# Designed miniproteins, single chains: the designs that were tried, part 16

Each design is a single chain, and the fold is of that chain. pLDDT is the mean over its residues in the fold that is shown.

## One batch from the design tools (miniprotein)

Design m562
Fold by ESMFold2-Fast:
Structure m562 (fold): chain A 50 residues (1-50)
Amino acid sequence: EELKKRIEELGKLSRDTAERIVELEEQGKPVEEIARLADEAYRRMLELQR
């Protein structure tokens, strides 16, 4: 069963995404670009849960 691997990948994706958002914010990227990254990551997380 792939469930355990998906849970581990989900946790890693969540942490990596949070760090990436902070980096983009520190670089002064537009809010729209940061929001797009967050939305894309959220969509990927939902796919991993399915």
Scores: mean pLDDT 74

Design m563
Fold by ESMFold2-Fast:
Structure m563 (fold): chain A 72 residues (1-72)
Amino acid sequence: GEAERRRLREEARRLIEEAREAFRKGDYQTAVELLERAERLAVRLVTEYGDTSVAEEIREFREELKKEGIEL
C-alpha cells in the first residue's frame, strides 16, 4: 500500500545520499554498490506502484557524474 511505497522511496533516497557521500570521499566501489541497491528499489517502485521518482533521481545523478567525467 501507500505506506510501503513511501518506505521503499525513503530507503532508496537514503541509499542515493550515501552513494553521493561515498563518491565525494572517492570510495567508488561502495558508491556503485549503494547505487545498485537503490536501482533495485527503483524497479520495485515502478513495477509495483508506478512510481518513477527514484528512477529519475538516479538518472539525474548518473548524468551529473558523466558530466564530471565519471562513468559507472
Scores: mean pLDDT 84

Design m564
Fold by ESMFold2-Fast:
Structure m564 (fold): chain A 61 residues (1-61)
Amino acid sequence: AAVEVVPAELARDPAAAARTLVALRESGVLTPEQVAALEGAVLDLLSPEARAEFRRLLAEL
């Protein structure tokens, strides 16, 4: 099945978004450039507080 990842859906749960991005990066399903673009799109949809949490979780995973 095609992997459909919608930034707006990810932005609803920053913790789940962080885990999803790490899994996509590790699996090689998306290129590093595609993962970076998706991360940026999610960050643009988050509040400053949620953005800080999302970045923290990405660094820990």
Scores: mean pLDDT 74

Design m565
Fold by ESMFold2-Fast:
Structure m565 (fold): chain A 69 residues (1-69)
Amino acid sequence: MSEEEKEKIRKILIEEFGFSEETAELIIKYFEENSNKITVEDVVNLIKHILENNNITPKKLEEIIKELG
């Protein structure tokens, strides 16, 4: 994943979803390990899907991500 792609994801996660900078970095780092298989669009769509389908807040998702990272 490029530096430009990381910055785009970071801004979307913080500005659109309301995640902390620390959580945004954890998400980026997690997907960076699979960068050859996962695009910026895939990351954004996955997070939207998780929030919408589970009716959870970004704060709840942040706690789940902390358990993974």
Scores: mean pLDDT 72

Design m566
Fold by ESMFold2-Fast:
Structure m566 (fold): chain A 81 residues (1-81)
Amino acid sequence: MKKEVPATAEVSPGGGVVVRAEVDLPPNAKYTVTAEGPSGQRATVEFEAGDEPQKVTAGVPLEGARAEDASAPVKVTVEIE
């Protein structure tokens, strides 16, 4: 299943941008989180859920994004296997 989730962008300590999204995870599933920035920057992270449903905050670093880009809207898509 693939869905778009609300996300925020934040400047990392290293001067890059990290996109954060709160995701509702079903148990025992593998997840792919893809973030897209305002200039078409894109990054993907994968993780696995445990035995119970949970909310997690996924942090996705956007390569090539500047601190000024953190104030612009970002898009996050979650794919569940």
Scores: mean pLDDT 71

Design m567
Fold by ESMFold2-Fast:
Structure m567 (fold): chain A 59 residues (1-59)
Amino acid sequence: SLVEEGERLGREAAELALQGRGEEALKLAKQSHDLFVQAGQPAAGETVLGHVERLVAEQ
């Protein structure tokens, strides 16, 4: 489902952010956000994107 794909991309994005791969992390986080919006869950997508953005900013 779109939600399951969004969750997978969000987890991969967070892992990339923790590895210092911030540009790739943000690209996946934005894709995750888009999938959640398409699934009718924009707040969940915003939460994922915000989490990854914070992880990247802490590098």
Scores: mean pLDDT 86

Design m568
Fold by ESMFold2-Fast:
Structure m568 (fold): chain A 85 residues (1-85)
Amino acid sequence: MKEKLEIEIDVGIALITIGVAVAVRNPGKRFARLEDLSPEDRALAEQAYKLVDEAIKAAENGDFETARKYAEEAIRLARQLLDRV
């Protein structure tokens, strides 16, 4: 059961990292929304969100190994977006 909570925490970290990446790249809120990002940056952020959804789905199905894999990949993509300053 703790494995599900751990994945939820990782999902939270991914979502926070995406939010920070968007905020850091949008000083003054000019491009604060996902739709305001470049097509490439938006696609990367959307893919990270997609992986978060897949992680949650896998965890609900009891596949914690797959859920962990998706959550870690989501964090990795979110950090890649943050690096695109």
Scores: mean pLDDT 68

Design m569
Fold by ESMFold2-Fast:
Structure m569 (fold): chain A 55 residues (1-55)
Amino acid sequence: SDALDLAIERGVAAVAALPPEERTVENATALLRAAGVPEDLAERMAKAIVAHVRA
């Protein structure tokens, strides 16, 4: 849905704005949830984003 797409866009942008040292699964999950991403999706996305940065 458009609302979910906007929530994902805002959440990912907020995570990308974090300093690398603060880019943890906990912080990324919190920012994605604050943007309106559902909890299960937010956790999975946070893990993927943080794993990409660590690789």
Scores: mean pLDDT 82

Design m570
Fold by ESMFold2-Fast:
Structure m570 (fold): chain A 69 residues (1-69)
Amino acid sequence: LSEEELDEYAERIAKANGIPVETARRAIELLVKTGSSALAGAYLVIETGRPLSPEAVKILHEVEKKVKE
């Protein structure tokens, strides 16, 4: 995944969940580092106090699939 792709995914998650893009970007970085959408999702819930929307979960799974190939 390129830096541009990571930024695009972060923006999509931020819009889907109504959270700051910077927070979504940190979650994406965590996902890339760990290979885990579950850890990235948990990070977002802890940091924002907001539940994950179905759309945000779908995007996190899409990123995890691309990281793992």
Scores: mean pLDDT 84

Design m571
Fold by ESMFold2-Fast:
Structure m571 (fold): chain A 80 residues (1-80)
Amino acid sequence: MEVKIKLPDGSEVTLEINGDVTVLELVEKLIEKVPSYKEPLEKILESLKKDPETANFIIKEENIKEEAERILLVAEEVYL
């Protein structure tokens, strides 16, 4: 399915996702689709590699938009 994600800067991106994803998989997709946030997202990815419980947490398809927008907000506030 296609999920429209709002970025903290007010822009929008579309993610192509099939079914449920892990937090790690979602961050990797965001790195591909949101190049303006690549550096802060890669720092989140490094953090997730140290926390396998969070990295492997399954996000239901219905929650992907909310979780992706939350991850981008964290990227903006903590790493930018």
Scores: mean pLDDT 80

Design m572
Fold by ESMFold2-Fast:
Order: structure tokens, then C-alpha cells, then sequence
Structure m572 (fold): chain A 80 residues (1-80)
């Protein structure tokens, strides 16, 4: 069982909703938080296997996508 903080979950949702690789700056702008805060949470998410980094680009892993799909079902959010 993977337990995420509200901020870690918000970051994961933001990355997944981009439907492609996204930068720390774009995540920080979307959530109105600092890039350093994003960087710390991205490291935790990467350690949990939920996101992957390549240079400046961040994307969800299969595990991250599955976690988010389960969260959206529980939260009553249906993709359009």
C-alpha cells in the first residue's frame, strides 16, 4: 500500500493530467508552490516508483498511473 501526502498526490495528478512529460517549473506554476518544494516531492515519488525523470522532463510510471486511477475512482472523478 502506497501512502501519499496531499501535496505528493496533487503533484502526481498534475503530472498525469499533462498527458506527457512535464517540467518542475510547470508543476510549481500549476500548484502555486516553489520549484524546490516540487523537487523534494518528486524525489519521494521517484523513490516510490510513481514517477520517472529524464533531464528536465518528469512523467508518471505504470505504478503512478494505477495509483492515480484508483484515487480518481475513490474520489468520484471520471475522465471525460
Amino acid sequence: MIVLSSRERAILITIADSRGPITQRQIADALRISQSTVSRHIRRLEDKGLVSRSGTSISTTSAGAVYLARYRIQNGTIPR
Scores: mean pLDDT 75

Design m573
Fold by ESMFold2-Fast:
Structure m573 (fold): chain A 81 residues (1-81)
Amino acid sequence: MEEARRLFEEAIELAREAFPEDEDLLEAVEEAARAALAGTLPAARLAGVVLRIIGRGLDAGKIEEGSKIALLLLRGAELAA
């Protein structure tokens, strides 16, 4: 639980640094993290948020940052399950 929370906090912070003007993306990441910690995050919604992050990273030329955020969310969700 605590490790999952830490990974989500890192993902959110990296998303704010990489995509500070993308409020919709930041909200989606924060909502996914909260739902995962509450045990209410469907796998399909997690996949959607991860794909959105990767796509945004590609569009912004920040593929490495997007991949790191996606990995942190996936690891956090696995530990929260």
Scores: mean pLDDT 83

Design m574
Fold by ESMFold2-Fast:
Structure m574 (fold): chain A 64 residues (1-64)
Amino acid sequence: SVEEELEKKVEEIREELKEKVKEIKEKLEKGEISPREASIRMFSLLAEASEKYLEERLKARKLL
């Protein structure tokens, strides 16, 4: 169903976000990036994930 496909897409977006956040945290722990830069990157990732989620929601609503 459309709902099941959307749920799967949302789960994929969530897992991708978790992996990318983990990478940022690892770089911060190693001192490769500043806390400010880590915050900026995390904010950008959240915005990107939100955009992808919204796009998938709109696609699902337009399916007949």
Scores: mean pLDDT 82

Design m575
Fold by ESMFold2-Fast:
Structure m575 (fold): chain A 72 residues (1-72)
Amino acid sequence: EKEKKLEEAVELVVRAAELYKRYEETGNESDLKEAEKLVKEAEELIKSVSKNDEEFARLAGEVIQRAAELFE
């Protein structure tokens, strides 16, 4: 369960990055709002599997790194 939630968080961050790129190219506010929503959902997933703020920061860093590798 924990690993599946972290994988889902990575997918959400990658999707948010794609939407931010589209927003930068088109100025479509709907894409910006959806990207912000996906980032918040990813944050909540990471929080749900974190024991404390220190683990949250570590896991969030791992998710961001994995997403960056997949997106760029």
Scores: mean pLDDT 82

Design m576
Fold by ESMFold2-Fast:
Structure m576 (fold): chain A 81 residues (1-81)
Amino acid sequence: SKIEEARRLIEEAHRAALEGRLEEALRLLEEALRLLEEELGESPLVAGALGLLAQVERRLGRDERAAALAERALALLEKAE
């Protein structure tokens, strides 16, 4: 399913980020977010992907962008059941 594909992309992005491949991690996370938002809209899984994306953006020195993504993730988690 698209959700399973997104989960695999998130796992790959996490590994890429751990290895310092930040640009690859961004591409994988952006694709995963696209798939998850298409299928689920607002969900904890989308929040998780946003949180990881925020971490990667911060490591790239994009602190304002990272903060905005983290705030979006928190808002989704507070809204989710």
Scores: mean pLDDT 82

Design m577
Fold by ESMFold2-Fast:
Structure m577 (fold): chain A 60 residues (1-60)
Amino acid sequence: MIVGRARYGGVEVVATRTGDKIEVEVRGEGTPEQIELARRHAIRIAELLAKEAEAKEAAE
């Protein structure tokens, strides 16, 4: 399922969860600044989702 989506001009960041796997993709074309922001956002989403998954397993 898609768990996060953000857009920076022509660049899109999509975070998708498939079972225990989290995939974060940067798609499209943009300026170097837009690509940099998209990458930072993608990394942050991946880190937050990984931490949340661990916390949920500990709480269950």
Scores: mean pLDDT 71

Design m578
Fold by ESMFold2-Fast:
Structure m578 (fold): chain A 73 residues (1-73)
Amino acid sequence: SAAEARIPVLIEGLKDADPAVRAAAARELGRIGEATGDTRPLAPLEEAVKHDPSERTRKEAAVALGRIRAALA
């Protein structure tokens, strides 16, 4: 789908210099993963939760990770 085609670009967005861009990428990856069941965002989001210097980005990544995991259960 068009949404799933965005996943690689959004994963790159998790490494952006701007923490607002990283937070937005995490949130969008969560929405797409929840809607589609695509597991590609899981490992990058887990990395963001553990290592992103921005508290906002870590929180958005944690929410996104939880949403995707709940959809896969």
Scores: mean pLDDT 88

Design m579
Fold by ESMFold2-Fast:
Structure m579 (fold): chain A 62 residues (1-62)
Amino acid sequence: KKYIAEAVEDYTAKKPDELSLKKGERVLILEVVDEYYVKVKSLKTGKEGLVPKDKLKLLEEL
C-alpha cells in the first residue's frame, strides 16, 4: 500500500542513497525500509531516495 507524505522540515541527504527534501515537499512512499527510514519519490523532482520517517507527515493513502 502506497502513501503520499509531506516533509515537516528541511532534510539534507547524508549518504548517496538518501534524498534531500525541503519543508512542504510532497513525496510518494514506495517502501518502508526499516524502523528509521522509508524509500520515497519526490513529486517535485521525480528523484528517489531514503529519508528518515520522522521528517515526514502522512497525508493520503493510495
Scores: mean pLDDT 82

Design m580
Fold by ESMFold2-Fast:
Structure m580 (fold): chain A 94 residues (1-94)
Amino acid sequence: SEKYKKVLEEISEKIKARLAELIAQGKTEPIQWTRVVSDILEEAKKKYPELPEEDLNRFAADLSFRFLILYTEGLTEKEDIDAVIDRVVEKILE
């Protein structure tokens, strides 16, 4: 649905903004990024109780896995992280 797409886009933009701050501070470990995703999704669940929790859980799990891969490959720049977030959002919206 259009509403669900807009909410996921809002969530992804908040994650991107917060992770950009962490990267600027040199905080590039996957656990630091995963905590940001968790905190933003918990806030989103409170703001939008109609959101499918299973989809949000899949979003968090897929992002955590891909962040670990990026880290092991030395790809810790904002552009690499943003691309992964966009890819996971697209998969959830299919």
Scores: mean pLDDT 82

Design m581
Fold by ESMFold2-Fast:
Structure m581 (fold): chain A 54 residues (1-54)
Amino acid sequence: MPSLEELKEMIKKGLEEKDEELLEEVRLQLIKLREAGKFEEVEELKALIDKLQS
């Protein structure tokens, strides 16, 4: 599983390049983090996505 910092970089790159495949990979990793009980990390990543889309 990628680290939190690696996922943040994937989000930035996917949104910057509009890479739908990379963004789908990020979505799957968020689901896996949620299933692993990493709710704090999921919320941090969602906040980053929201900030970058503003």
Scores: mean pLDDT 80

Design m582
Fold by ESMFold2-Fast:
Structure m582 (fold): chain A 102 residues (1-102)
Amino acid sequence: MDELLAALDKFIDNLLKAGKLTEEEAKELRKHKDDFEKVKEIFKKASGDEEFAEELRAVMEAHLLALLVEAGEIDEATAAERIARLEALGRELEARRRAAAE
């Protein structure tokens, strides 16, 4: 069951379609999709922004947690709590970015 790896592929594909990644960056991420530390390094290097890399990691982790619930690997309550915290972090980072852009 490669559901987690398939979810990461889908996430990378969505970022590529949104123009947030180049084809070459997407290829490197797909090559290292099972190595989350390497994935974070590539995102940080691509964006040049530590906060952007953390935001992308949080989104990816939330997506992977949802798949772990569907696979029965973790309980829904534990995943929901972690997802809620990651979403709250994402909203805080977005608010700070909007304030900085004014």
Scores: mean pLDDT 64

Design m583
Fold by ESMFold2-Fast:
Structure m583 (fold): chain A 70 residues (1-70)
Amino acid sequence: MPLLSEEEAREIVEEIEKHREEIEALASPALVETLEKIREILKKGLEEGDIEKANEEIEKLLKEEIEKLA
């Protein structure tokens, strides 16, 4: 039960990298930082051929963000 398939992860990395400057211009610094972390996690997972590990890291990141709000 992955959050993302390898194809979805690749598309997300490509979209973030393609729109990196626009994201930095339009998004808050906190959102930019979160998107950069997501990009790095997914890119590393794709490079290592371990998308399940990347999905686990994303789930952990989202849980930490929720805990910051609680």
Scores: mean pLDDT 74

Design m584
Fold by ESMFold2-Fast:
Structure m584 (fold): chain A 68 residues (1-68)
Amino acid sequence: VLSEEQREKDAETLAKAARENIEKAKEAEAAGDERSAAVHYAAAAINISGLSFLGYDELAEELREELK
């Protein structure tokens, strides 16, 4: 079982990765690169699912709204 400290650090890493992927997806979308946008949105969704798995459901829901 992950320690509380490790769980918090992992959540920070996943949240940062999710935000980075969302921004890259939006950038690709604005550039007309639908494939790159889809890849980055998928990566963000995986990171968000990881946050939910670690018990950060509220943060995961907030980030899911950014995918729309």
Scores: mean pLDDT 82

Design m586
Fold by ESMFold2-Fast:
Structure m586 (fold): chain A 59 residues (1-59)
Amino acid sequence: SAREQAERGAELLAEGRYEEAAEAFRKALDIDPDYSEARLLLAAALAGLGRVEEAERVY
């Protein structure tokens, strides 16, 4: 489910595993495009990768 993907992503993000976290959040948004929390966390993961312009575009 979208929630499960977002929860997995948050755990990966806390571990500094930004690439895997971003993938999990993208999967959450593919299931539920209106999942605002997943979009916020995707932006955080992209910023962690140094992909700041992409992070800004997620909003």
Scores: mean pLDDT 80

Design m587
Fold by ESMFold2-Fast:
Structure m587 (fold): chain A 55 residues (1-55)
Amino acid sequence: LEEKRKEIIEEIGKLIDEFNEAIKNKEPQEKIDEIAQKLNEKLEELKRLSEEIEK
């Protein structure tokens, strides 16, 4: 569980960097929305995993 949590956190970090880069570079809105969706999916996954660890 802890290893999976670290992997998800690393992926979230990469997606945040990618999201910020896309905004700075004025990438198409469609691409920005796609990155944001992936980021939200990973955040939800991390939240669920954290709840399982607390139980």
Scores: mean pLDDT 78

Design m589
Fold by ESMFold2-Fast:
Structure m589 (fold): chain A 80 residues (1-80)
Amino acid sequence: GPELDNIKNKISSKITELLKKLGVPEETIKEIVDTINSSTSGETLLEKVEILLDTLKSNGVPKEDIDELENLINELKKLL
């Protein structure tokens, strides 16, 4: 629904921003974002974004950016 699409777009935008800051190639970012956007359920989306969150934490993304992404994931969880 519109709420799920809205939060998915916010999460995709934040992930794109963080991956660009880490120097991830644009083609790889596109593949990751396409994988998120191909999620047909909130549950599948949640699983994919939690894996990406763990990857970002492991790659030294600042806590402020992690906290912002975690807040978006918590908004997603409220829709499930």
Scores: mean pLDDT 82

Design m590
Fold by ESMFold2-Fast:
Structure m590 (fold): chain A 68 residues (1-68)
Amino acid sequence: KRIPTVEELVEAGFPALARALSDPDVEVRVRAAEALGRLGGPQAEAALRKALSDPDPRVVAAARRALE
């Protein structure tokens, strides 16, 4: 499976980023959290707060960094 870049995810917009946060691939979810941090705004912040409950610590770390 191709891992999308942060830039590709930001360009795809919020609905694509929300889907990517639920991807079975941890690396895709990490990229989605980073892209949400770059997008910003209340919808992105809500999605990042949801990502803090991800079972993988790499996703949680990316979400925390995006929210700081």
Scores: mean pLDDT 78

Design m591
Fold by ESMFold2-Fast:
Structure m591 (fold): chain A 67 residues (1-67)
Amino acid sequence: MKELYIEIAKSAEKLGDSAAKQGDYERAAQLYELAGEHYKKAGEDEKAKEMFEKAEQARKKAEQQRS
């Protein structure tokens, strides 16, 4: 179970990085949040914190694109 959460989190993180590189910050924020949730479930608190911070930064950039 824990290994499965880490695998899903890593996949979501990679997809989030790809979305951010393409300028799709709304999608990047969703994917980083998903990665953070799964890292948290796996007990990887530091990685979860990193992902939630990336999600917040991506969300702010997405809001700037709407203005």
Scores: mean pLDDT 84

Design m592
Fold by ESMFold2-Fast:
Structure m592 (fold): chain A 72 residues (1-72)
Amino acid sequence: SAAQQAEAKKYLILGQKYYQEGDYEKAAEYFEKAAELATDEGLKRVALKNLAEAYKKLGDEKKAKEAKEKAE
């Protein structure tokens, strides 16, 4: 839905802001929410790629790999 897609975009932007601030836990939380709500495959892929990078910063290599594979 248009409402879900708009919310996904807001979560992606919020995740990017937390990532830039070094809050990788909050960044991962919002990137995950963005990926879950995204109805556009391009937005979902971007959210999942950013989620993988946030998990790498947190040292969670398993979750980083899973997010990266979902983005492919």
Scores: mean pLDDT 88

Design m593
Fold by ESMFold2-Fast:
Structure m593 (fold): chain A 79 residues (1-79)
Amino acid sequence: DLSKKAEELIEQGREAAKAGDYESAIKKYTEAYELALKGNDSVLAVRALNNLAQVLKSAGKLEEAEKAFDKAVEIAREN
């Protein structure tokens, strides 16, 4: 179940972010986004991208954060 795996990856990403491990959080949220998209779960994809944007901002990757946020808004508008 791709959506279940994506949800698990989002939770793992949150734990990594809480620990200050932004590299692991970015990786987990990116994997969650890809699995959610593959599973045609747009709501989960948006959630993963919003979490990705927040952790990218915390890591100082402002340009990447803005792109992730913009993509989340675009997907949300289409659903």
Scores: mean pLDDT 87

Design m594
Fold by ESMFold2-Fast:
Order: structure tokens, then C-alpha cells, then sequence
Structure m594 (fold): chain A 96 residues (1-96)
């Protein structure tokens, strides 16, 4: 379970990076939200904290870029929430 959840998180991280590179901010935010959900589930399932931290850091970086590139206030707010959630997961993983 935990390993499969991390694999799903990594796939969504790659999807978000690709969308962001193509200027598709809407797809990037949806993908990074899913990545963060999978990272959270993986941490709860007992995944390797170091791998969780690494993926959470990538998700936070993506969310920050989405927040900066989004022209819609609702999307900026959504990206900022994802960024805070990813940062919280990083802190939780470092404590384990």
C-alpha cells in the first residue's frame, strides 16, 4: 500500500511538472493536489519518511510556482493551501 501510494504521488508530481512547463496552470494545480493527497495517505500508511519528505518538497515547489503563475485569485488561494499542506507533511515526515 505505502509503496503504491508513493508511486501514485510521484506520477502526479511528474504530471504537475509537465503541465506547469506547458503553461497549463489548471492541470498543474489539480495534479499537485492529487500528489499531496497520495503523499498524505502514504505517510499515514507508514511509508519511508525520507521519501515522503522528498515528494512533499517537490509538491511544495510546484504549488509555489502555480501560485505565482495563476492569474485567477481562486487558483492562487487553492495553490497556497496545497503549499501549506505540503509544508506540513514535510514537517511531519522530519519528525518521524
Amino acid sequence: NAEELLKQAEEYIKEAETALKNGDVDSAIEAVKKAVDYITQALDAGADPEKVRELAEKARDIAYEVMKKATDLDKQIEASIVLIHAATIEAAARSR
Scores: mean pLDDT 86

Design m595
Fold by ESMFold2-Fast:
Structure m595 (fold): chain A 82 residues (1-82)
Amino acid sequence: SIEEQIEAARAELKATVPAEFHPLLDALARAKLALAQGDAEAARAALEEAKAEVRRLQAAGIISEEEAEAALAALDAEAARI
């Protein structure tokens, strides 16, 4: 199923990316799973969690301010489409 494909993709990405990005990947996977299940409210909540993780990564110096602004804008655009 599409849900199984999302879970498999999350597991593969977590095996290949630094641990600091894992909470962001988990939030993005939850948003995609919620959308696949028709749960718009859960999807928006997960996107807000993803935004919080982006801000945390930027505050920690792991990503740049420009990268964080671009990521936050993309997440806001996804939330607006739900």
Scores: mean pLDDT 86

Design m596
Fold by ESMFold2-Fast:
Structure m596 (fold): chain A 76 residues (1-76)
Amino acid sequence: MLSIEEVVGLALRAIGLLIDAELHLERGDLAGARRALEEAERLVEELERAGEHELAERLRRRLEELRRRLEEQVAA
């Protein structure tokens, strides 16, 4: 299992990547948004493996919202 410090680090990185993805979407940088969401998903998976199920679920809901926005912009 990951240490508490490692869990906090992963969570903060995931939050930062989700913020970065939203900023990329607002600017129309679909490639930047996609890269940030892909990296965030990897970190969320690490949190799930660490047993941080509630935190991972909150982050996954935000990730899914941003992924939906990305798909809508790509389809437009």
Scores: mean pLDDT 85

Design m597
Fold by ESMFold2-Fast:
Structure m597 (fold): chain A 74 residues (1-74)
Amino acid sequence: GEELKKKIEELKKEIKELELELDIKKGLLLILKGVSKLTGEEQPEIEKVEKEIEELEKEIEKKKEELKKLEKEL
């Protein structure tokens, strides 16, 4: 029982850290889009940040699915 609880706790911590990073990247994307709109210039960093956001969202989804499976075993 304790091993499972430890894995759940570690996974929750990892998810929280990834969600914080995602929030930071989403904030950066808003700033970059705002600058692009004000200047009328394409910001190549926008595409890079969007890809980073997609990768983070995918990782978070995988971790949340793992968490759900582990919680069912409690």
Scores: mean pLDDT 84

Design m599
Fold by ESMFold2-Fast:
Structure m599 (fold): chain A 60 residues (1-60)
Amino acid sequence: SSMRQRLLELIGRILRSIGDILDAERRLEEDPEDEEARRRLEEAERELREAMEELRSLPE
C-alpha cells in the first residue's frame, strides 16, 4: 500500500540521515575546520528533523 511504502521511505530517510550525521561528526573530529563536513552535518540534522516530523504526522 502507498502508506506502507511512505512509512518505509521515511524510516529509510531517518536511518540515512543518522548515518550522514555520524559521518559528518567523524570528519569534524578529524578536521574541525572542514566547512563541507559542517554543512553536511547541518543539512543531515535538518533532514532528520523533517523526516521525523513527517513520520509523526502520519495518520496512525
Scores: mean pLDDT 85

